# Ledger of designs, part 17: designed miniproteins, single chains, continued (5)

Each design is a single chain, and the fold is of that chain. pLDDT is the mean over its residues in the fold that is shown.

## One batch from the design tools (miniprotein)

Design m16559
Fold by ESMFold2-Fast:
Structure m16559 (fold): chain A 56 residues (1-56)
Amino acid sequence: MVSELVSRLVAEGIIAIAENDEEKVQQVLQTMKEFDESPPEEQAKVLQEGIEKIRK
């Protein structure tokens, strides 16, 4: 389900904000925007890729 991926993305965003890492924050926001604009099947892929990009 995508809800767990969304929760993960939010957690990564909070961590990035706490670390004051603007690049990671922007990646989280960009991923959430694309997630909101995408159909459910694409939401899962975009969100997962975004999380991986933010973590590394």
Scores: mean pLDDT 65

Design m16560
Fold by ESMFold2-Fast:
Structure m16560 (fold): chain A 68 residues (1-68)
Amino acid sequence: SEKAGLESGKLSTALVKKYGGEEGNKISAELSKKLRKSNADEVEALNREIGRKLREIGDEIEAELKAL
């Protein structure tokens, strides 16, 4: 739960920056809801996928900012 919460928090911040507050928060809330209702193995898999998506979004945003 702790790692899931941390990854969801980082993903929420990245999604809000990329898609705006309303859409970013909506997507983040949906992902958090799925994470809470999954079993331990599914939570591990979701955490890994969220971490991968977070890194991709972060790298994309940073690349766009550096291009400015």
Scores: mean pLDDT 70

Design m16561
Fold by ESMFold2-Fast:
Structure m16561 (fold): chain A 73 residues (1-73)
Amino acid sequence: TEKEFRLAKMAVLEMMRTGLSFDEALERARKMPLDDETLEQLIEEVARQKGMPVEEVRRLVEEMARDVLESLG
């Protein structure tokens, strides 16, 4: 679902930002607002932290989130 995909993207962003495991990052993501503003804010934070373009972070996060959802069924 859209909610599951958004949650997966937020978990991936938290992994990239903090270096936490997926399970720990997912617990953090569950406590965040599941809105576009929060997602955009996290993408910008990761981009700044990693020194990557925002569009590159968005692309990687979407790819990894799709892989996670496929793995979970």
Scores: mean pLDDT 81

Design m16562
Fold by ESMFold2-Fast:
Structure m16562 (fold): chain A 84 residues (1-84)
Amino acid sequence: MLTPEQRELLIRMVEEAEKLIIEKEPEKAEEVREVTRRVIELIRRQDLEGAIRLLREFASKLEGLAKEIVEALIRQLEALMAKL
């Protein structure tokens, strides 16, 4: 079970990734916001496996820096889960 502090940390990480991707690829802003909103909902429900799966599916549709940002987020989430 995630502590409130761990949940808030994960949500913050997703929100920062969203901001970075939109800053670099503003044409994808709507899609990025929808995906990150769904990921945050999964984290709030403690469905971390679902959140990582959704992020991996999203990353497969991306190229360049946006893909690298999402893949870095996946690695950070997996690393945090290993400590739970």
Scores: mean pLDDT 81

Design m16563
Fold by ESMFold2-Fast:
Structure m16563 (fold): chain A 61 residues (1-61)
Amino acid sequence: SDEEELIELLKSAGVPEEVARMYARLARESPAAAEQVYAEFKPTLSPEEAERFRRLLERIS
């Protein structure tokens, strides 16, 4: 699922699984919440990872 793919992406970036699941849940609340989650992690991701992250967030929000 897109949610599990998002969780695995965050885990690969060093985010603990429990925290990654919390952010995935938050992103599903609204597009605005998804944008906040994106802004939080964008600086820690490569350009390619950030683009993939953005697309996953759009699919689950």
Scores: mean pLDDT 82

Design m16564
Fold by ESMFold2-Fast:
Structure m16564 (fold): chain A 76 residues (1-76)
Amino acid sequence: DKALEILIKILKKRINGEKLKEEEAQKLIEELVNYIYENSDKNTTYDDIVKKFLEEMEKKGVEKEILEEFKKLTGL
């Protein structure tokens, strides 16, 4: 999933101390989720997309630190 790969890349940049500010990371994640939301059916919620990303990252064995950063940036 291309969207999931982009998400993980954003989160890794935050954790590795690269030049990505919290506000910039939040905006990039919101843009990614909104893009999927706008192309989803009317019964799909923004929260459903956020939860789906978390589930897919957990299934791929993404590091706990990356999952916690995602939760922080999305308000989970």
Scores: mean pLDDT 79

Design m16565
Fold by ESMFold2-Fast:
Structure m16565 (fold): chain A 88 residues (1-88)
Amino acid sequence: TAHLAAERQRAHEAQLRMLEDLLARARELWAELGERTEEANAQLHAALEPLWREHLRRFERDPATQATAEKLKAREEEMAKAKAELLA
C-alpha cells in the first residue's frame, strides 16, 4: 500500500537525519576535545567508529542517498558521452 511504503521511507529518512545530527554533534564534541587529553580523543574515536560505520551502511541502502548517487552517475555518463561525441 502507498501508506506503508511512505511510512518506511519516512522512517529511513528520519533515522538517517538522526544519525547525521549525531555525527554533527560528535564533530562539535570532537573539536572541543581536540584541546583535551589524548585519552579523551581515543575514547571518542572508539565510540564514534561503530556509529559512523552503521551510518555508512545505512547510506548505501537509503533510497534518497541511492537516488542522489544515481543522479551523479547519470551526469557523469552524459558528460562522458558528450565528450566522446565531440572527439568523434
Scores: mean pLDDT 65

Design m16566
Fold by ESMFold2-Fast:
Structure m16566 (fold): chain A 74 residues (1-74)
Amino acid sequence: TLLDTMSAEQRAAFARALDLLDEDGDGEISPKQLRLALEGLGLTPSDEEVEAIRKQADTDGDGRVDYRALVASL
């Protein structure tokens, strides 16, 4: 996956970016916010890569990403 290509420093920066985008602290973000976090790392994710990451973290099927579960899997 795209996440498997990330360095430890990029994973830490990604987790921090997701935390900053989670304005209400519920541990969930939109796919658009997920894309912004990846782009903030200097990555150019495809729509398919963003969707694959979302599906890994969207345990409820509501279209939102549980980024805390995602970060725990890195």
Scores: mean pLDDT 74

Design m16567
Fold by ESMFold2-Fast:
Structure m16567 (fold): chain A 74 residues (1-74)
Amino acid sequence: AMAAEEALRRGVAAGTGGGAAAGAVAQDMIKTGVEPEEALRLVEEAVRLAEAGDEEGAMKQAEKAGRIVKQHAP
């Protein structure tokens, strides 16, 4: 929960499409209470890439994280 909340805050703060996508996945993790370690790592990487200006990389990592979250939550 704490790590997903931090990723959401950082993702939104990045002000980019990739950061917003990472934030959306983090928000799903918070809402479902499901926080797979691999998905959290991918969300954190997506936020890092968005902060660095790599929007394409951020979107790819956020999409992978979202799929893992959906696998663990309905």
Scores: mean pLDDT 78

Design m16568
Fold by ESMFold2-Fast:
Structure m16568 (fold): chain A 59 residues (1-59)
Amino acid sequence: NIWEKIINGINEKLPIILTEEEKKEFSSLKNFDEAIEFLSKLLDLPKSVVEELLKKYVL
């Protein structure tokens, strides 16, 4: 299931793989759109896919 892998990727990669600098950047994000942009680039997924995933499974 690709969605399960994406959710696990968000949960596993964000706390483990982010550098100190990237963690500061992520925590400084001003809104939901910036978070989607960041995760889209991190996971190499379209923004629309990341948005739908966050709304349905993570939020």
Scores: mean pLDDT 60

Design m16569
Fold by ESMFold2-Fast:
Structure m16569 (fold): chain A 75 residues (1-75)
Amino acid sequence: GAARRRERRRRYIERLSRRLGLPRAEVERIARELGLSTEELEAIAEGKAKIPKPLLEASVEVGVRELEEAVRRVT
């Protein structure tokens, strides 16, 4: 039932978190905002569907922020 669906959703979110370099909580937040189903998350995590733009943008923003922070620390 619901517990198994939540566990499956958690596994796909964890996989996407690893692939995108985002915190798990951030991936969950964006997935909820986009209204992504567990089935849609599975397809994205398995590479059967395109990664939604908000998830890609968040991944890019984290990368840019880390680069900017590194530059600020060196400068």
Scores: mean pLDDT 74

Design m16570
Fold by ESMFold2-Fast:
Structure m16570 (fold): chain A 114 residues (1-114)
Amino acid sequence: MDLEELGKRIAESLSKLPNVEVTVVSPTEIVVLWKPPGHPSQLFVLRLEQVGDTVIVDISVNGVPVLRLTYGEKPKVTWVSQGAKDALDSDPVLKEAVETLVKIITEEILKLAS
């Protein structure tokens, strides 16, 4: 998979969301600043890696690693820790944002894998 094309598509899709600012730092690093009304701003960092035919996307929230999305034959979501999952589950606004982010990443990976 072309990680530069994947990163560009993820950034373009995320830039369409309200209250989101996207910065492409490199072909493998995307910074997402999300500013929901009435909630503190959240900083997401996406790091893209390819190992063989497997694409990996690591997601950090406010400098803390939370999630690894692995795509070889099918999408797989791995929480970095139970504490990371519990922290997101305690903030419904942040949880919805992370779920939206994962959905967009997965859809763009599937489009390029087709």
Scores: mean pLDDT 80

Design m16571
Fold by ESMFold2-Fast:
Structure m16571 (fold): chain A 70 residues (1-70)
Amino acid sequence: SNKEKVLELLEELKEKLKKVLKEDPNNIEALRKLIDEFKEKVQPLLEKLSSEEKKEVAEKYFKILQEIEE
């Protein structure tokens, strides 16, 4: 489903962000590039999600933000 694809892309983003932060936590340009690439991939999928699916995606996104801030 489109929701499952978005959740998978979020999980991939988390792993990539964690890897960059581990290698060089001051590499803001690499972090920004990963986020921009994610936005481009996810945008057409987000348009097709229901309100309930968007809520699940938002909850996953906030959990990822919490994990990478640690």
Scores: mean pLDDT 79

Design m16572
Fold by ESMFold2-Fast:
Structure m16572 (fold): chain A 79 residues (1-79)
Amino acid sequence: ERVKELIEKLSDKDPKVRKEAAKELGELGVTLEAIKPLMVVIGEDKDPEVREAAAEAAVKVAGEYEKEVKEEIEKLKKL
């Protein structure tokens, strides 16, 4: 439930809400269902602080897929 609420907040109109949602998702630990929504934020969000928070969270929620997620984040940042 909390994970789904936080994923929904990643689409909030307020960048502060999106940033806090990304941070909280990272703090929950391994949460594979959050990876795709966080990757969308990293690639598409207008606020660089929100994108950075989402990148840090994506690494934390990836668990055993941390290396793959880091590689994908680097590709998104280069664009």
Scores: mean pLDDT 80

Design m16573
Fold by ESMFold2-Fast:
Structure m16573 (fold): chain A 76 residues (1-76)
Amino acid sequence: SKEIEELKKKMLDQLQGIVSGSPDDRNAFFDRAAAELAKSPELAEIGEIVKAMKDDPVKNAEKLAEAIAEYVAQKR
């Protein structure tokens, strides 16, 4: 849907800002985010994608943006 595509674009733009930071700050951010997401079973899949961002942020950024956009659209 167009709503999901717009949310995906906004999430991708934010992720590019985070990825442009230092590797240490970026990895610390993703570790904290993954730990918080792991507390909620419905967010566990997104948490696994966040962990993958430390290995290959470019490859996984679009996948993470899509997963977040779908989750947000589902709750609204």
Scores: mean pLDDT 75

Design m16574
Fold by ESMFold2-Fast:
Structure m16574 (fold): chain A 81 residues (1-81)
Amino acid sequence: MDTPLELAMAKLGAAVAIAVAKQGMPFEEVEEFLLSLGKRYGIEEEVKKLIEEARKKYGDDEVAASIAAARGFMDKLDELE
């Protein structure tokens, strides 16, 4: 992930994950989506850790867990700029 376009597309994906989570998308679907993005952009292991931490902190609140994981993903993308 070395181009502004690739980074922008990954951030857009994370923003979509937050939006659909707020509309009631299950955490499992958000998890699969974020892992797919992480694998595509070479940060799968970091995304796995973010998902695990979000689930541990917010396990009973799927919306909060999904938003936390997606925001953490966006933060990791900002570190790659």
Scores: mean pLDDT 77

Design m16575
Fold by ESMFold2-Fast:
Structure m16575 (fold): chain A 65 residues (1-65)
Amino acid sequence: TDDEARLQAINDKIAALEAEIAADPSKKAALFKEQVDLGVEQLEIAVERAIEAQRKRKELEKLLE
């Protein structure tokens, strides 16, 4: 699924940032904004998925009517 692929890509980016901070802890403050931005994208995808699930549910209910 597109959302699953997007979420995996974001998770991979977060893991890469965590690895970079682990290698050089002095970068933590500089990379904080990128970590926050990626967290916001994860939340946006979760909300988008919830909206899509609701729409699909209504479509199925319409077909059963």
Scores: mean pLDDT 79

Design m16576
Fold by ESMFold2-Fast:
Structure m16576 (fold): chain A 119 residues (1-119)
Amino acid sequence: SAFEELEKAVEELKKKYTVTPGSFAVYRADSPEEAVAAIDEALAAGYRTVLIFAKEVSPEVQAAVERARAAGINVYVVTSEEDAKKLLEALRQAVEEAEKNGITDAGAVLTMAVVRYEE
């Protein structure tokens, strides 16, 4: 699936680039409650960028995202295979840009991808 391909691509970032503690986290949530718990855990841990794979953005999930973003965390919720495919493509482009510009941090590469995806 595109979700599994995206998770594998993130694991490849950890192999090729430096992983700064607290730079990013990736979660898969099977329920709105799991998504809220993952976001709140990331907020408590102080992660800078968070990717959540979820079935939908419920009002509770949206509220958790807003709390984390208000604290300065880049939170991105992926709800569909199409969204996962687009983010995967953005990540591949971010890797190419990172290699051209000497970027060596995995969290920075992931942040570049999610910013591109939101544009």
Scores: mean pLDDT 81

Design m16577
Fold by ESMFold2-Fast:
Structure m16577 (fold): chain A 78 residues (1-78)
Amino acid sequence: MLSEEARKAGAEAAREKARELGVEEEVADKISQAVYDAETLEEAERNAVQTALAAGLELEDAFEIAKAASEAMREAEE
């Protein structure tokens, strides 16, 4: 189970990466929330990718956001 600190770090990283990629604020917030609601790192990555793709992002951008989220989560758990 991910700590609240890890979930928050992942959510913030996902939002920042989405913003850097030019994603609309509402969509970035949805991706961020999907990451925050995840119970595991694998679920966070899956939720980020699925939410980004559902919002019309390209697969490459979806993976970049998921990677940023998972890296921030791993760092926060250390």
Scores: mean pLDDT 84

Design m16578
Fold by ESMFold2-Fast:
Structure m16578 (fold): chain A 67 residues (1-67)
Amino acid sequence: SEAAKEKALAKGKEAVELAKNGGSLEETRRKVEEMTAYAEEVSPEAGEGARRLGERAVKLTEEKLAA
């Protein structure tokens, strides 16, 4: 649905902003989980894309916390 697509995009933007601003790893993971759930409602391909993007965002957040 269009509503699920809009929510997935909004949660994705929140996850990216948290990663850029040095947000907590737990918060970043939660936003990624929410984005993936909404993306899966759009299509299986969108859900897979969200998972790959989420893995990268979590890794970037971990690298920032290690610095």
Scores: mean pLDDT 74

Design m16579
Fold by ESMFold2-Fast:
Structure m16579 (fold): chain A 97 residues (1-97)
Amino acid sequence: SPLMRGEQALRQGDYETAARHYREAIALLEREFGEDSPLLAVPLALLAVALAKLGRHEEAREAIRRAEALARKAREMGFDDLAERAERYIARARELL
């Protein structure tokens, strides 16, 4: 999946490739579930990590804001594991800003 390819690139320090794969994952999920889907929380949070490492701080902050809104929505819907996973990556992205 694009998420797995993005995580592999992130581990290797290839932040441009990671961001590209996360954007691909986001586009696929938006097309299938809509742009307000809580399923976007984790890939948006991972995108924020990659963008922060690239020094693209404003884009990272935008991804964080969107990830936080959708993580909150996920928690409201009972998807606590997904929300917690997104929150961990959001915290990691913030440490890099």
Scores: mean pLDDT 92

Design m16580
Fold by ESMFold2-Fast:
Structure m16580 (fold): chain A 67 residues (1-67)
Amino acid sequence: SAEAEELLARAVEALRAGDLATAREHVRQLMKHPDGEQLLQREVLRLLEEGDVALARRLGALSKEAS
């Protein structure tokens, strides 16, 4: 959904800015969404394919905290 996609985008931008608290809250809200886990998994894979391994690992870790 557009709302879940916006939450994911905000979480990624917060991680890029080094704002872990904001990123954690957005991931927590995303994981409550029905499609949130699938969207996050796809984004992790996309980041890995682009070579952004550090961001992919951080995003995956926040997902596990929220689950």
Scores: mean pLDDT 85

Design m16581
Fold by ESMFold2-Fast:
Structure m16581 (fold): chain A 82 residues (1-82)
Amino acid sequence: SLRAELEEAAEQVEEAIATDPASEYIRRAAEMARLAAEGRVEEAERRWREFVAEALGVDVADLPKVTQEQFAAAAEALKAKG
């Protein structure tokens, strides 16, 4: 049945996301994009700042002190780590 097929597909997607760090990055990026698309730019920016802070190993409050170079490095690290 269609329901059984959808349940199986959902389980496979959940398993793939749980086992692949790149899938976690994609999931978080998609959530931020969705918030921005809904006009929730401030919430999307907050989530992006939290994500960058996590990648750099700094507190969110210290992000305004992050240089342009460090920000670029964090973006590349997020792509690499998933």
Scores: mean pLDDT 63

Design m16582
Fold by ESMFold2-Fast:
Structure m16582 (fold): chain A 83 residues (1-83)
Amino acid sequence: MAAEAIDPAEASDEEIIEAAAERLREEVEKIKESLPKEEAIKILKEQLEQYKKELADPSLSPLEKAVLEEGKKIIEEKIKELE
């Protein structure tokens, strides 16, 4: 189980990661629905390269890294689904 937040004024890291993942899933689904398959794949691959570049930054916080890694997985999964 994820660690409970000690400060009730702050969202837990898990909640932040989950919210970001949900928003990204909605965004990639909208891309799929709004664009031809080939164009959707191009945009998603472009976003994937951006996520890889950001993940190479050693100054990322653990939370930022977790959000980006989850986002990378979502984009990779969607590209695989569309191919």
Scores: mean pLDDT 76

Design m16583
Fold by ESMFold2-Fast:
Structure m16583 (fold): chain A 81 residues (1-81)
Amino acid sequence: MEELRETQKKLYQAVLARDMEKIREYGKKLAELLVEEEGYDLELVYEAFEEFLKNFDSLEDPSLAGAEWSQILYKKLKEKL
């Protein structure tokens, strides 16, 4: 729980700074934590993250990055149900 929230905050700061190295670092860590805490499929979480990264440069407001990634992940999870 605490590590998940800390990683989300670090990822958010990296997104606001458009620091691609930190976004990839904290994004991977967040994906691993989502698998541990929420029981999500690791492959689906990684696929959602990579799809998010493809669209990141075209995202006008970086504060919306979390919502974009969550929407992509939710869509992939729903397709498996």
Scores: mean pLDDT 72

Design m16584
Fold by ESMFold2-Fast:
Structure m16584 (fold): chain A 74 residues (1-74)
Amino acid sequence: APSAEGRGLHAGLGALSPELLTGVREGDEAAIQRARDLFVAQLVAEGVPRDRAEALAREFIDRFVNGEEIEIPR
């Protein structure tokens, strides 16, 4: 079954607008921060503790900015 972390990351991806995704890829700090905030909100909504949600959101967005493979484990 999908974990709370997996569900939160999937929900975070679904919450990103095309404009926000473009900003993150272009290294816009405001877009990166907003994307991280959206991921944190979705992870917390799924029951992930805020400190863990912030760490996961940061790691995921940093990997995305670097063009790394985006696979969300279940």
Scores: mean pLDDT 76

Design m16585
Fold by ESMFold2-Fast:
Structure m16585 (fold): chain A 80 residues (1-80)
Amino acid sequence: MAVEEIKKLLDEAIKNEDDLDKALSYIGRAVRLAQEAGLLKEAADIFREAAKKSKNPKLKTILENVADYLRALAEGKPLP
């Protein structure tokens, strides 16, 4: 299921939080799946939970920003 795949991709991003290139690759794939599956709101919530689990402040900020982006898209609001 797409929601489960998004969660697994973000778990992999957190496992690789010391390698931002790998972490960003997993994040990019998770975003694409969320957009293709129409799961923008659910993905935003998953990204926010992933941000809480991250110990890397840079990755945490990226995950929070992506969550806000996905939420804005889901609600039809302008991007921040």
Scores: mean pLDDT 82

Design m16586
Fold by ESMFold2-Fast:
Structure m16586 (fold): chain A 96 residues (1-96)
Amino acid sequence: MARSVITPTTPSEELKNSPAYKKAKEKYGEIADIVAGLVETALKVGAKSGTIHLPEKYDLEKAKEAVKILTENSDLQLTVERAEVDYGTPYLELTT
């Protein structure tokens, strides 16, 4: 079983125009933007599950709720956890 680590990317305009993104952004603001690119990358690579590692400067519960909204129309199962190593930016670990 292989795992891939993915760094944040800017969300696409297609994702930004989605109802799920707009809903998450309205409720959680910057946190929705921070996790949205990672969620989009997981969806594009066809991942079934993964973990988003979140820096301490971001609210963990708000990030969990934003990810839940962003994945509500997919089979993708993403967990949000506090990063053990804080790079100042979230990162994604996928199970392939």
Scores: mean pLDDT 76

Design m16587
Fold by ESMFold2-Fast:
Structure m16587 (fold): chain A 92 residues (1-92)
Amino acid sequence: MEAEKEEKEIKEKEEAVEKALAASNTSSAEEAAEMRKRFEAEFPKEVEELKELLKNNPDPELQKIIEEILKNAEKGPNVTLYYQHERFLKEL
């Protein structure tokens, strides 16, 4: 079902990240830092997109999910939150 398709995408991305990390190790700490910087820079734009989606979508279930993501965003930018937001937008 739908969960299997999402799980497969996550697995492929996790494998790509694992491969990159295995290749990077201590020699490419700069690459990991750059990726994190990019996620932090994109984060405010994604929060604004979620706020606009919440305002324009009257679906109470979807509103609840967006509110939870926004609550987590108040804790600060992080790679996991950015990835979850990307997955959510792809399902729309």
Scores: mean pLDDT 60

Design m16588
Fold by ESMFold2-Fast:
Structure m16588 (fold): chain A 57 residues (1-57)
Amino acid sequence: GPREEALRAMDELVERLRARGGDEAAAAVRAGLQGLIDAGDYDRALEEARTLLRGLA
């Protein structure tokens, strides 16, 4: 469902940021996206994660 999609996109983004040596950035991004997911704003969390993932490509 939407929550599971947002969580998967968040996990992929965090993993890619860590792989680039961005552990602090990865932690900050996880905190922000997890906050949106916990608030029930799955669509926004997914959109923000996908936008950041595109910036890494």
Scores: mean pLDDT 86

Design m16589
Fold by ESMFold2-Fast:
Structure m16589 (fold): chain A 82 residues (1-82)
Amino acid sequence: VEEKKEKIRKAYEEGKLEEAEKLIFELVEEGHHEEAFELAEELGAPPTVKGRLVVLAEIDEGMKLIEKGVDAAIERNKERKE
């Protein structure tokens, strides 16, 4: 988690906003919703990004079983796209 947070901060510092946003959403997919939101707020991410993080956190709290299934599918899809 800390290593990924460091990569996100470096990406923002280097102006790689798209890469930083992808890493933030990866953190959410791993279940670190609060940390992802705090980091996005610290780095001044757009309201649209922050809004998506809030929605994802609410969905996870309300539908944990569904979120777990989606997370597993996304993880497999990432390996295929690599």
Scores: mean pLDDT 67

Design m16590
Fold by ESMFold2-Fast:
Structure m16590 (fold): chain A 63 residues (1-63)
Amino acid sequence: IEEAVEELLKRLDLPESERPRIEAELRRTIEALSRAFRMPPSEGILRLAVTIVEIDLRYRLNS
């Protein structure tokens, strides 16, 4: 999770102050995906969550 948050901050050029918010959104997305697929948190779930959060954040930054 910490590495994924770092990756998102760098790719989206977001300030360090956004770290807690990005971490919270990523954790919520992982939980939602785990429930939806009825799977425990895994590398696949984490990578899917990162992709979803990145798309959502890019959309909001451009809106």
Scores: mean pLDDT 76

Design m16591
Fold by ESMFold2-Fast:
Structure m16591 (fold): chain A 84 residues (1-84)
Amino acid sequence: SLERVREEAKRWNLPLEALDKLVEKGYDPEKVLTVLQAAKRLNLPIDDVEFLEKALPFVEQGKDPLEVLPLIYEGKIDEAKKIK
């Protein structure tokens, strides 16, 4: 549920504003949480909604956010497309 996702985000000290904006855009709350958690683990920007949104379509396709996020951050979108 969205409530559970928000509680997990709070426990991880993730920005609820970024979570809410991406969920409002129609992304799956569980996938948004997964992307935010992965970005935090990688020390990547967790408040950059535009950056996080670029990774979400790949993660929703089942790709690992830990592999996708560094490639998106480096601008290597074509390499992210090749992850299986």
Scores: mean pLDDT 87

Design m16592
Fold by ESMFold2-Fast:
Formats: sequence, structure tokens, C-alpha cells
Structure m16592 (fold): chain A 68 residues (1-68)
Amino acid sequence: APPLLSVEELLERLRELEKTETDPRIKQMIQRGIDTIERLVAGGEDPEFVSELGQSLLNVIDIQRKKA
């Protein structure tokens, strides 16, 4: 199984994907994901939970990009 990325690594990857994405629907999904992760971190949520959530979001983005 791929290792869990840190919250910092997840946010960096999401921000890079957001900057390179041309599909407005996928871009909005990435932007919402970044906002959600940042809010969870600010709220003191468990870093492991945030990492798992971010990995799930990256997987959803990858699926949507393959479909577009």
C-alpha cells in the first residue's frame, strides 16, 4: 500500500494540482479539498485522520482527471 503523506505534503500536492488544473469542476473540487484540510488542521483534528482524508481526496481527483 502507498504510504500516507503528511498533511504538509498533501497540501503542497493539492496546491500544485490546483495551479495546473484547467477543468473548472476539478479545480473547484481541489480548492474545496484544500479549504477542508486547512480548516480541520486549524480546528486541531487528528493529523492521521487528516492525512487519510487527504489521500482519499487525491484518489478522487485522480479518478476524475482520468474520466475528463
Scores: mean pLDDT 79

Design m16593
Fold by ESMFold2-Fast:
Structure m16593 (fold): chain A 62 residues (1-62)
Amino acid sequence: SDKEIEEAAEVLEEEEGMPKEVAKALIRDALEVGGGTGKQLADALRESGGSEKIIEALSKLK
């Protein structure tokens, strides 16, 4: 939902310094165009050694 995307984008802004609007667009595109779930995005980041805070925020995008 928009609220979870907003929260995940805010974490990306704080952890990676990514502009919030860019982070929102990337998350939304990955969920919508990639056909993935928030869990799949979180799992992919976990394999890549990404930030645990970002992984947790993305896992909320059920």
Scores: mean pLDDT 72

Design m16594
Fold by ESMFold2-Fast:
Formats: structure tokens, sequence, C-alpha cells
Structure m16594 (fold): chain A 88 residues (1-88)
């Protein structure tokens, strides 16, 4: 019963980690698109687009950190569940 709850929570955290990783990938793609547009722009437009790319990269980095955090938590929950099963 408690083991099942831990596994369900781990599964939820794995899904959250995957969702955050997908968001990070999307923001990285947006950052790359803005950098490509910056190459074709005036110096002033380039600066604005590069700052936009930096903002999207910062969001991607934050979502990657969240993905890693939830994945780590899921792994700890699964390890705890496995150890509880071994003791039963």
Amino acid sequence: EEVEKLRKLASTYEELAKGYQELADGYNDLADELRKRAEQNTPEGREILEKGAESYQELADKYNELADKYQSMAEKLRKTAEELVKKL
C-alpha cells in the first residue's frame, strides 16, 4: 500500500520531469531561432533579438533544472519503494 503510493508519486514526478524537459527544449529552439534572426538584422535589432534569445535560454535552463530535480526525486522514491519491498 505505502509502496504503491511511493511508486505513483514517482511516476507523477517522472511525468513532470518529462514535461519540464519538453518546455526546456521548446525554449532552446526559440532562443536558437532568435539568434538566427539576429544574424540578419541591424545592430539595434540584433541586440534586442539576442536579449530575447538570452531570456528564452534562461527559461530553458530553469525548466531543465526543474526536470532534473523532479527526476532525482522520482529516483529516490523508487529506490525507497524497492528497499521497502526487499524488507517485506
Scores: mean pLDDT 86

